# Designed miniproteins, single chains, continued (5): the designs that were tried, part 7

Each design is a single chain, and the fold is of that chain. pLDDT is the mean over its residues in the fold that is shown.

## One batch from the design tools (miniprotein)

Design m16224
Fold by ESMFold2-Fast:
Structure m16224 (fold): chain A 98 residues (1-98)
Amino acid sequence: KSELIQKALELYRQGLRAYEQGDLEKAAKLFEEAAKLFKEAGDDNSLAQVLVELAKVYIDLGDKEKAIEAAEEALEYARKAGNIGLEMEAINNILKAK
């Protein structure tokens, strides 16, 4: 499953670049694809990281429902991964989306 992780990392990096450039729709699509591949690979930490970024994109797009869903899923996987920093970012995104 390392092939899935490598492709997911490439999509994640492309998503970060799109987000930096203000292309929110492209960033969301790239992060959605990256999240799917990290989930298939069972990489909980990378999945939590991309879902944190995806929630931020949905907040910026004004899509409250998708932002909350992404942030709550990010929190679940951050907890599974034991990543306290990502847990805090996910909680902050939930609060910002509400």
Scores: mean pLDDT 90

Design m16225
Fold by ESMFold2-Fast:
Structure m16225 (fold): chain A 65 residues (1-65)
Amino acid sequence: SEELETAMRLVELYDKRALASPEEQKKLEKEAEELEEKLKKAGYDANVEALRKLLEEEIKKEKEE
């Protein structure tokens, strides 16, 4: 489904953002925001929140390494 494809792409952007340079992070954040808004408009607010939690875990792990 389009929603599944959007969620998969959002996860990919989150992974890239966790490892990206500051300049690249700014670009990826904008792209992620567009996909997040699309999912929220489709009624998947809880799924977006879950994906944000996964991003937080990845960023935390990178900081602690």
Scores: mean pLDDT 72

Design m16226
Fold by ESMFold2-Fast:
Structure m16226 (fold): chain A 87 residues (1-87)
Amino acid sequence: ELIEKLKEIFEEIRKVARPEVLPTIDQAEKEFLELAEKSTPEQKELILRNAESVLQVIRETDDPLVQEFYIRLATLYLKKKLEELAA
């Protein structure tokens, strides 16, 4: 179910994102899906919440640089938080 929800969220992100940001979105989706497959139930909630936050921010800005930096930052933040939860 989480994998299906993530794919749906990233489809929505692609619909509202600037075309120049699409390669960054594709990379982020791949990383989110890889993290989701390895995740515990607690980590799954964090992954889903982070994906929803990306969609919300992308809907609120038309600046492709802001979209790209936020997607990259959100992915990095997620990885860091998952490492902290695994400790």
Scores: mean pLDDT 83

Design m16227
Fold by ESMFold2-Fast:
Structure m16227 (fold): chain A 90 residues (1-90)
Amino acid sequence: DKGEEFYADGDFEAAIEEFKKAAEKGDAFAALKLGQLLFEQGRYEEAAEYLEKAVKLKKLYSAYELLAEVLKKLGRYEEAKEYEELAKKL
């Protein structure tokens, strides 16, 4: 609850590897969690990749919302707007 960073480099990379394996097996929620973790690390290009995988696997509101935010960080504003509009229709 307090804004302290709890992810050590080793723990964070282990979490990324675990969610990546699940996402590669078609787990949309694992792809969403991986996108969230990558976003927290400022790895926006990788976050966008896994969030795009998540929305293709399942229409998850949280994945659409976070993907739009990540795309804005990458300067992909037109794509971000499309995902924001899609999220409103879910």
Scores: mean pLDDT 79

Design m16228
Fold by ESMFold2-Fast:
Structure m16228 (fold): chain A 62 residues (1-62)
Amino acid sequence: FKVGDRVRALRDVPEKDGVVLGLKKGEVVTVLEVLDDNLWVVQSDSTGKRGLVPAAHLEKVE
């Protein structure tokens, strides 16, 4: 994955600590930054909100 990729949530992701972005399964977000091998900064296409999401809960949209 790289900055600018669109990715889809594989499952519901709960919002945590005001840092992790809350997502519903199937929601599409855009990768803004890759911080480490497990954590990305993303922006929701539907809400415009930004936050961290675990990479394990995302898949690349073709």
Scores: mean pLDDT 76

Design m16229
Fold by ESMFold2-Fast:
Structure m16229 (fold): chain A 64 residues (1-64)
Amino acid sequence: SLSQQEVGRITALLLLAGSVGPEFSLGELARATGISRATASRLVDLAVEAGWLERVGRRYRIVK
């Protein structure tokens, strides 16, 4: 289950992802936000589990 803190992190991730475009890689997200790739990986995994992002090959897409 997702905690309120994790939901907040996912919301922040989606806001930041919107600034890098509708599709992005972990490297693009990490560079744009200044977070580590490990942190970015955890956040995108949570967002995919929540249904807010989908994995498309090696990239992630915001669910429309």
Scores: mean pLDDT 74

Design m16230
Fold by ESMFold2-Fast:
Structure m16230 (fold): chain A 76 residues (1-76)
Amino acid sequence: SLEELEELIEEAEELLKQGKIEEAKRLLVRAFQMMGASEESIETLFSQMLETLSEEQVVQLMLSYLKKELERLKAE
């Protein structure tokens, strides 16, 4: 549901603010799965992004993307 997706995104943002990068990542992976992505494709994308970005930067970008997508879905 959109409500569950919103809760995952909000919790991930709070974990990221606390420096709990791995916990934030786990919640964002779940959020992407709710959007229809497979766990394998998410991990592959994460690994590719880590070739040029830090783990914190990747998690921040994923969070930003999901927040934008959530707002788009809520507007529909």
Scores: mean pLDDT 81

Design m16231
Fold by ESMFold2-Fast:
Structure m16231 (fold): chain A 61 residues (1-61)
Amino acid sequence: MEIEKIKKDYETAKKALEKNREALKSQPPSPYRQAALRRIDEELKAVDEGYKLILENIKKE
């Protein structure tokens, strides 16, 4: 089972995304910042849901 690697990747990705989110929030308002923050929010949600989905997919296989 790849659960240990999945958990490690999940934690690493989440920490990196949160760090990037804080860095973006320190920047002046711009279309780029708005788009990047939206992408990070999507990625954070995807990372959380992806962890669950991968575990479910392993069970199905």
Scores: mean pLDDT 76

Design m16232
Fold by ESMFold2-Fast:
Structure m16232 (fold): chain A 64 residues (1-64)
Amino acid sequence: MKRIAVVGADTLETAEAAAKRVIEGEGADEAIPLAGVTAEEARKIAEELSKLTGADVGLVGARE
């Protein structure tokens, strides 16, 4: 089963950097960088993506 990480950050650059780290360090098969979204919006996207794909979808916050 695919593992997908939804990565939320204030900027696309920060989200992409965190997405790369998640793939390399945390064993995600794919990472989706999202910029300018709230934690609530990112969570909803992760939930919908999980339902549509059947993948194991996790949320990673890159604001810390």
Scores: mean pLDDT 73

Design m16233
Fold by ESMFold2-Fast:
Structure m16233 (fold): chain A 73 residues (1-73)
Amino acid sequence: SEVEEKLRELLESYGLEDPEGVRELVKNRDDPLKTNELVSRLAAEAAARETDRERRQRVAIELANRLLEVLDE
């Protein structure tokens, strides 16, 4: 699906390869609690690769917002 493709490409742009995470996000898109948990996990994984504290916060916020935007389509 277009949503799955966008989610995969978005995660890949942040250095993440998580096809199971993409599948779980799509399956749980109507469950806001589960979606927020998954988004937070993925954002934290991407941010953990940054050594600078300010960049970690920025990466986490950016990815979380972009993931939620794709899921809201």
Scores: mean pLDDT 82

Design m16234
Fold by ESMFold2-Fast:
Formats: C-alpha cells, sequence, structure tokens
Structure m16234 (fold): chain A 68 residues (1-68)
C-alpha cells in the first residue's frame, strides 16, 4: 500500500503541474490574442493541446490506480 500511495501522490503531483502549465499558457494565449500576435497565439494553442493530451494520459493512469 505504501508503493501504491507513492505512485498515487506522484500522479496527482504531475496532474496538478500539467493543469498549472495549461492555465499559465491559456493566460499567455489571451494576451497574445489581445495584442494581435497571431503566430504566437498559434504556437501557444499547439502547446496547450499537447499538455491536454498529456493530462488525459495521466488521468487515465489515475483511474486505473484507483480502480484497484
Amino acid sequence: EEERRRELLRLIGEILAKIGDIIELERELEKAKAAGKEEEAAKLEEEIEKLEKELEELLARLRELEAE
């Protein structure tokens, strides 16, 4: 159970970190859009999409760990 608890806490930490990164990038995206920096906005959108996919993978692992 100690091993499982460590893995669970590690996954939760990674999930929270990814959520934080996404929020930060969304804030930068809004600034870029407001400033008319369309190329910068496009790059930020791609980066957010990548992090969202990584977050989805982490959430899937968390569900598997909780199901056991």
Scores: mean pLDDT 82

Design m16235
Fold by ESMFold2-Fast:
Structure m16235 (fold): chain A 59 residues (1-59)
Amino acid sequence: MEIPEELRKAIKEYIEKYGISGLTDEVIRELAQKLGVSEETVRRAFTIVVAEEIKKKLS
C-alpha cells in the first residue's frame, strides 16, 4: 500500500509539533483536501507513520 511521500512528511511534521493527539479530525480533513486524497487514506497513513515511529523508538 503506497502512501504519498508528501502525506508522510506532513504527518511526521504534525506529530513533531503537536504530538500524536494533535492529529484531530480537522487536521485529517485539511490534509486530505490539500493532497487530493481521501480522509481514509490520511487515517491509514497516520496509523502506519505512528507504527514506524514507535518501532524506531524501540530500536
Scores: mean pLDDT 75

Design m16236
Fold by ESMFold2-Fast:
Structure m16236 (fold): chain A 60 residues (1-60)
Amino acid sequence: PVGIYRALRDYPKVLPNELAIKKGDILKVKKVVNDDWVEAENLSTGETGLVPAAYLELIE
């Protein structure tokens, strides 16, 4: 679901439309693209992009 998430582990940005995250980053998920990917904003960096859903934990 959309909401506020915490990064469970680091994810390096692989493609230009992806989002780099570090463990402990707080993200605002704006859209669920599919079972594997979400569109999110990393609130620590202000960057937006696609990130693997499995790397995130819903907190709010």
Scores: mean pLDDT 83

Design m16237
Fold by ESMFold2-Fast:
Structure m16237 (fold): chain A 65 residues (1-65)
Amino acid sequence: LTHPDVDVRVQEALDMGEKGDKSYVPDLIRALGDEDERVRAAALKALNKIGQEEVHRAARELQAA
């Protein structure tokens, strides 16, 4: 998350959480160190959401066995 506009970085973090893609985790971890508290809060929320999606994915795989 490197955009100069804080609101854009907040939206990017939230969008990453909604997509639930684990590949975004490193970028979200970097965003936890962002200079703006709103970006840090959005990154934390996105990481929590990705974690929930990963649990659902694991449950579906176990159910198929």
Scores: mean pLDDT 75

Design m16238
Fold by ESMFold2-Fast:
Structure m16238 (fold): chain A 62 residues (1-62)
Amino acid sequence: GAGEEALRYAELAVEALRAGDAEAAGKYGQMAVKYAELARKEGTEENIKYAEEALKLASLAG
């Protein structure tokens, strides 16, 4: 679902940041935020939890 995709992109953003690729980290972070917004719109409890975790990780990537 959208929440799971948000978390996947957030994890990719953190991996890119650790690799020193700030540009890729920023792009993956933006995708994580976009999917997190979609997950919140869908309104399921699990989707919201994944979205919140994704947003926390994305904030570390930029």
Scores: mean pLDDT 78

Design m16239
Fold by ESMFold2-Fast:
Structure m16239 (fold): chain A 55 residues (1-55)
Amino acid sequence: SAEEQLAALERARAAAVERLTADMEAQGVSQEDIDEELARVERQFAAREAEIRAA
């Protein structure tokens, strides 16, 4: 169902944000670059959410 797909997407988003933040911090990436990359990832998940809701 769409509800199950959205729940799975939200879990994947949370895991991706946590992993990416930790990896970039460990690499010494600037906060500005981390924020930019997180914004990019959030836009990708938002687009996928919109597709699931439109189906």
Scores: mean pLDDT 87

Design m16240
Fold by ESMFold2-Fast:
Structure m16240 (fold): chain A 64 residues (1-64)
Amino acid sequence: DKLLEEIKNLTQEEKEELLKEYNKRLEELSKLSDEEATKEILLELKKLGANEEKIEELLKRIEE
């Protein structure tokens, strides 16, 4: 993933700001009914270091 490689090259401060934006996106994604697309996005955000507990909660809700 080109996006993940770009993110790995960011400074720690830049990564933290990006993760804040991603965590805000997680709240919006929790409202989506497209389970497959939401699951893929949540897994990608987890790899980027977004809130793991929140992501696990949302994944469980999708699977159930």
Scores: mean pLDDT 67

Design m16241
Fold by ESMFold2-Fast:
Structure m16241 (fold): chain A 68 residues (1-68)
Amino acid sequence: MEELEKRIEELEKRASEAVANGDPEALQRIADEFEKLAEEAKKLGHNEIADRLRSMAETLRRLAEKLA
């Protein structure tokens, strides 16, 4: 639980920085990390958290596409 929560907070901070910097490559990499974390959350039974992380990944990918 605590390890997953810390990893989510770390990625959220990195995502915010990538958005502020307008870095499409960083946004794409962070989106991929959110997707991997969502899969891990689902395996742990945290389906709501997994769905939220997948939604964040999709949003970041769309932002990366607009900036590229």
Scores: mean pLDDT 82

Design m16242
Fold by ESMFold2-Fast:
Structure m16242 (fold): chain A 61 residues (1-61)
Amino acid sequence: SRADVLARHLADLERLRAYYETQLANAKANGDSATASVLQGKIATIDAAIERYRAELAAAQ
């Protein structure tokens, strides 16, 4: 169903977010402010997508 597809996409985005959070922590620990800034931008984009998919899942039920 559409809800199943959206749930899978949401799970994938949440896993990707966790991965980038780990990379961000490593970049900050290494003093790599340029990489940290890029990763923060990627996490913000993923957060927006997660909010959108959560709203679509609620509507698809």
Scores: mean pLDDT 88

Design m16243
Fold by ESMFold2-Fast:
Structure m16243 (fold): chain A 57 residues (1-57)
Amino acid sequence: QNERDKKALEEAREEIQKNTDEGVKELERKGDVSEAEEAKKKGEEKVKEIEELAEKK
């Protein structure tokens, strides 16, 4: 509805997702699978929480 609200959620989601994706990919490529899985889970949980707030669409 409000662009302000939408933008805030989108930016938060994008930043968390980008940071998580990049970090996980880097860790996995280096062979730090445990760290990658932990980072992935943490980021996924945060992204999910934000997406749940905006999932109406």
Scores: mean pLDDT 74

Design m16244
Fold by ESMFold2-Fast:
Structure m16244 (fold): chain A 58 residues (1-58)
Amino acid sequence: MKTELQKALHEKVARLAREGLELLRRHRDDPLARLDIGVELSLRINELSAAVREKIAA
């Protein structure tokens, strides 16, 4: 089932992914910057997922 919570999470993750991919494209010749951006993006996505799980569990 698609809930408003799932839609909100999807939208936030999609926006975060777009911004992250754009940054990765801008730094395509900088492997260290790309690693940093990838780690930051993963942490933010995990944080959003954890927040939604917390709300669903409540």
Scores: mean pLDDT 74

Design m16245
Fold by ESMFold2-Fast:
Structure m16245 (fold): chain A 91 residues (1-91)
Amino acid sequence: MPLSEEQRRKLEEALRLIREGMRALDAGDFEAAAAKLREAAELAESTGTPEALGAAEAARKAAEAAAAGDVRSAAVYATAAALLLIGALLD
């Protein structure tokens, strides 16, 4: 099913926020990383598509891990969220 223009813009913004969150993790800014990943999760969830809901769950787990200083878990979940968002945008 093709995404609406609004859904596409929200998923593209969510992907941008995940990339920024990952950069914040690399910089050791866990508060900024958690905030960016939470915003990405909210945007993905707002589209209501199944793939985006999966990405939202992964991004939310990434934000929680980032807030706890668990860089490895945050990176794994953020990567999963990015891949799910890319999949949604390609379909």
Scores: mean pLDDT 85

Design m16247
Fold by ESMFold2-Fast:
Structure m16247 (fold): chain A 57 residues (1-57)
Amino acid sequence: SEEIRELLERLFNGEFRSKEEALEAARKLPLSEEQLEALENAPDMGAIFALLAELAR
């Protein structure tokens, strides 16, 4: 989705300083409960990036 790609660009450009800030932005996206739970359980920011990249396909 375009919204997920936009979040990926923001994350890549270093707009977020922490995992929590990235998660707050992701919660505004039209994601399922399962997708949000996967992001919340991600161990670090790189894992969040990888999961969002899969969802943007």
Scores: mean pLDDT 79

Design m16248
Fold by ESMFold2-Fast:
Structure m16248 (fold): chain A 72 residues (1-72)
Amino acid sequence: MKREELLEKLMERYPSLSREQAELIYLLAGGDEERMLELADEAVERGLTLEDLRRMLKERWNEILERAFARR
């Protein structure tokens, strides 16, 4: 619910990030402010692109689905 505030804070701290990159980082962090800042710092340090962030989100989504059905 405070997503817009977190996105603005993220982009202000890392002005090289686009709004779309900030939104993908938000989703990857599950809305956790501390995790968002960690991911943003790593993304900027590693020079991650929008495509890299989308790939990470797909991997995270697959892990969530596997965990939901994993019983072994």
Scores: mean pLDDT 75

Design m16249
Fold by ESMFold2-Fast:
Structure m16249 (fold): chain A 63 residues (1-63)
Amino acid sequence: ELKKKAEELFEKHKPKFIEALRKYGYPEETIERFEAARSLEEMEEVLEKELEERGETIERRPL
């Protein structure tokens, strides 16, 4: 099922994002929010919020 594939990719990509955030010097509070995210959509929302705080805005492509 496609949903299982999406969850599997989320699980695999999540650690990489967390590691990248640590390297970029993001605060532990932000990292905890990403770790608390249970879905790809929630993780993307947290990422967008952080990018806006850093003055880096990116438009989401329509799906």
Scores: mean pLDDT 67

Design m16250
Fold by ESMFold2-Fast:
Structure m16250 (fold): chain A 65 residues (1-65)
Amino acid sequence: SQIQLDADVALLQMAATVLGFRVVSVEGDRVVVRLADMPPEEQEEAKARLLEIAKKLGIEVEIEE
């Protein structure tokens, strides 16, 4: 449902922020994020975790460089 999608998108936005990303835009079921200042050794783990959460929620994530 649309209400469930809106809730899941909000949850993903919060997760992205906690993981060290900046939310750039939200476009329906698509969330666009950018890495904030983060050590290179942590970047790959943060990306992997965000993508895993997105897959579980059925939301598309685009990570901008």
Scores: mean pLDDT 82

Design m16251
Fold by ESMFold2-Fast:
Structure m16251 (fold): chain A 67 residues (1-67)
Amino acid sequence: KEINPAFFQAVAELDTDGDGRVTAAALRERMTELGTPLTDEQIREMDTDGDGYIHYAEFMAANTRQV
């Protein structure tokens, strides 16, 4: 799937606790402010567990290993 650099910026700013996750609602709002709004479908795809949180720590680790 397509990974937008603005996504990493948004999650870094929203993850103040450094626990590797952000809420889907907060991410959606921040991405809109960065000029790259997310659709409901994109949020669903990123929220693989359907719990309303985007878990990006594993995603970031996988990205650094593969590219």
Scores: mean pLDDT 67

Design m16252
Fold by ESMFold2-Fast:
Structure m16252 (fold): chain A 62 residues (1-62)
Amino acid sequence: SPGEEIVEEAKTLSLEEQKELARRLSFEAHDAYQKGDYETYLRLSEVAREVMRRVLELERKE
């Protein structure tokens, strides 16, 4: 699924790139919301949250 592929791509990125990815996903979610696509908004918001959650776990483990 798209969410799983994004998570897999994030694993190959640096910590800073993963943070940028989460921000980009949040921007895409906002764009979907402005277009009235609430399903896409919710999905992208959840994916961005998952990417950020993994970033926080990596920072704590270093």
Scores: mean pLDDT 78

Design m16253
Fold by ESMFold2-Fast:
Structure m16253 (fold): chain A 61 residues (1-61)
Amino acid sequence: SEAERALQAGRYEEAVKLAEEEIKKNPDNPLAYFLLGIAYQRLGREEEAVEAMRKAAELSR
C-alpha cells in the first residue's frame, strides 16, 4: 500500500493523504483506517488517531 510505504519512510502527512485516498477507493478497508490512525498518532493528532483506530476495529467485525 502507498500509505504503508509513506509511513515506513516517516512521511506521516503523506501517509494521512494516501490512507484517505485508499479509504475513498475502498471505504470498507480496515487496514487503511489502521494506517491512518498510526499516521495521526505519529503526528500527535491524538483524537483523530483514536477515531481512525475505532473505525478500523468497527470494519473488522
Scores: mean pLDDT 84

Design m16254
Fold by ESMFold2-Fast:
Structure m16254 (fold): chain A 64 residues (1-64)
Amino acid sequence: RRHELLDRAVAESELSKDNPAAVATAIELLVVGDLLEDRPVGIEETDKNKALAEAAREIAEMLR
């Protein structure tokens, strides 16, 4: 779960394999931003969306 999000975000952004700060920011922007934007609408949260939001949140908090 966590590794999949990290790998996907890093592959898409690929700011710098050397710069962990840039990678962390890219991950937060790509996964957390998109998921959170859909949640507050109250459309309905599926198990996947909820799990992804939690995973992205943990990753963002861990990398901060």
Scores: mean pLDDT 52

Design m16255
Fold by ESMFold2-Fast:
Order: sequence, then structure tokens, then C-alpha cells
Structure m16255 (fold): chain A 71 residues (1-71)
Amino acid sequence: SAEQEKYLEQARKLDGLLEAVRLYDDPEKVEASEEIRPVIPAAREAIAALGRDETIRLLEERRRLALEKAA
């Protein structure tokens, strides 16, 4: 369904953001695809506000919820 595709797309975007935060500890260093580039500023702000580990935890939870809604 359209709703299912919407939530799968949200999960995919969250995967890109998690990759940027986890692998580089600096989202500016990620190999910037056009899909990831727009979310780098949001990742930087979240790390500044919450710290890296808490940002990762919250992004993982949001991704899990998106996948559950897609099912």
C-alpha cells in the first residue's frame, strides 16, 4: 500500500542517517549521496544536543517503529 511504502522509505532514510552517525562519528565525513546529504545537518544538530550514543539510540528506535508500521 502507499502507507506501507511511505514507512519503508522513512526506515531507509533513517538507515542512511544512522550510517552517517555510526560509521564516521561526524556526519560531514560520510560519502554524501544525494539522498543522505540533506539529512547531515539534522544529524549534526542531534549529536550536538543529545550526544552521539543517545542520538543513535533514538534513531534506532524510530527506525524500528517505522518498520513496524510498514508491516
Scores: mean pLDDT 72

Design m16256
Fold by ESMFold2-Fast:
Structure m16256 (fold): chain A 57 residues (1-57)
Amino acid sequence: SKRERVLELIGEILALIGDLIELRRDKSLSEEELKEKEKKIEEQIKELLAEIDKLLG
């Protein structure tokens, strides 16, 4: 169902937010690596939000 798919996508967004929090706490990463990895996670979140938007109309 559309509802089940939306809940799955929300779950994926929450997992990505968790990854982003862990990434920001990792003091072993260079500023360049941090920026690149953060950008990738943010782009994935935007794509998942767009998918939810399409499902909800």
Scores: mean pLDDT 87

Design m16257
Fold by ESMFold2-Fast:
Structure m16257 (fold): chain A 65 residues (1-65)
Amino acid sequence: PSEEELDLEVELALHIIRATIAEKSGDYKEASEHYRRAAELAEQLGRTDVAEIYRKKAEEMEKKA
């Protein structure tokens, strides 16, 4: 992988971790923002299935906020 791809993979992982922590804490607005960003990063990496999963999670969190 290129350096830019590795950087995007790290950002993706960090946003997933932050979103999960926020979700477990009931911080649904913060969770939705991080899941949305994770979906965008996954899409940039060509991981369409992963992007779809996190887009749906972001929508779910947004409805709970």
Scores: mean pLDDT 86

Design m16258
Fold by ESMFold2-Fast:
Structure m16258 (fold): chain A 88 residues (1-88)
Amino acid sequence: FQEVKERAVAEVRSIVDYLGLDEETRKKVDELLERFLASDDPAEQVRLLQEIGDLILKSLKEKGYSPEIITAVALRIAGLIVEVELAA
């Protein structure tokens, strides 16, 4: 399961970096990712990934990213959540 957690963290950080999200959003995502890594409860891990996803998607919408980019990011995050659920 450690590999699944590490992959999820790397993928979220890659998404945030690639999209050039502001430092405030990146800091909040990093805080949630640290809680995700520290958690041993699969249900909490899923909730934290959902919160991270919501935060990223709201930031993208507020910054005027295209609906196509927002949808692609939403699908990638949903895939990570499913992967964590299946590994739990």
Scores: mean pLDDT 80

Design m16259
Fold by ESMFold2-Fast:
Structure m16259 (fold): chain A 64 residues (1-64)
Amino acid sequence: MTREELEKIAEAIEKALSDEVENLRVDIQNRYTLVVTGTPKEGVDIEAKVRELVPPGLRAIVAT
């Protein structure tokens, strides 16, 4: 996956979760892995929401 494709996915995650996760950060660890950090608001399943936005072949690590 290209750097540009990873950046677009990271932006999509940030846009989708910015209102539901405090201190949201999406970091590109390598060309196969994104790291999503932040403090989800009560009742927010951050892992499920990230999983919906991440295409096959890309790994997302959720650290809360």
Scores: mean pLDDT 79

Design m16260
Fold by ESMFold2-Fast:
Structure m16260 (fold): chain A 80 residues (1-80)
Amino acid sequence: SRAEVYDLVVEGLLLYSQGKYEEALEKFREALRLAEEIGDESAKRTIARVLDEVLRGSSRFQVPEELRPEFERLREEALA
């Protein structure tokens, strides 16, 4: 369901805020996969926006350089 997609996005953001970047990436992948399976284009756009913000980073949180290509690839998949 759409609610399950957003629950996964929230879990991903929580993990990201804890510095658990690989676990966050997996939650975002699960969210995108579910959004694609249910055909929710609005949810896919929301995931893409969240990933764009994560990749942009902040003074407190930045994706490690080694994981950046994985997050970028997932964002492009969400925009497809």
Scores: mean pLDDT 84

Design m16261
Fold by ESMFold2-Fast:
Structure m16261 (fold): chain A 100 residues (1-100)
Amino acid sequence: SEAVELLRELKATLEKLKENIEKNKDDQFAIEATKALAIAAVSITIQALSRRPEYAAVAERLRAALEPYLKALSEAKTAEEAVKALDGAIAAVEAIIAEL
């Protein structure tokens, strides 16, 4: 229940950050700031889950599932690349929620 709530909050945060990139596609500073915020939100969620032994498996699953998308996001140089990486991350979070 608490794990599902944390993952839903993460998904909502990533969706808002994606919308921010789509609205600021020509603003490289806004894109870079939004990328950093998305990476931080994932890290904070993994850390919060990891503080409870009963959620250790969920935390590791989230880390493993999002690793390729966070790498793609960190390497993204355009709004389009960043949005694609965020779409993948959002879908991965939703898939984890569906199995809890």
Scores: mean pLDDT 90

Design m16262
Fold by ESMFold2-Fast:
Structure m16262 (fold): chain A 80 residues (1-80)
Amino acid sequence: SPLEEAYKIVEEVLDLYVENYEKLSEEQAKKAKELLQKIGDLQNQLVEAVEKGDLEKAKKLTEEIKKLAEELKKLIEEGA
């Protein structure tokens, strides 16, 4: 499901964040927190879209979550 897929991707990037957050600069840490907040907001919207049966919106939200998770992953990799 879109929810399950999105949550797996977020779990993977959260694990990377927890393992590497101490290596991030102050600026990178601030950016990481902003990305995590946006991901959280999109996950809440995804839950609502799935509950309403809006599969097209759920798919678009899942792609946005993937994009932000990849951005966060790159930020963490640059900081490590």
Scores: mean pLDDT 84

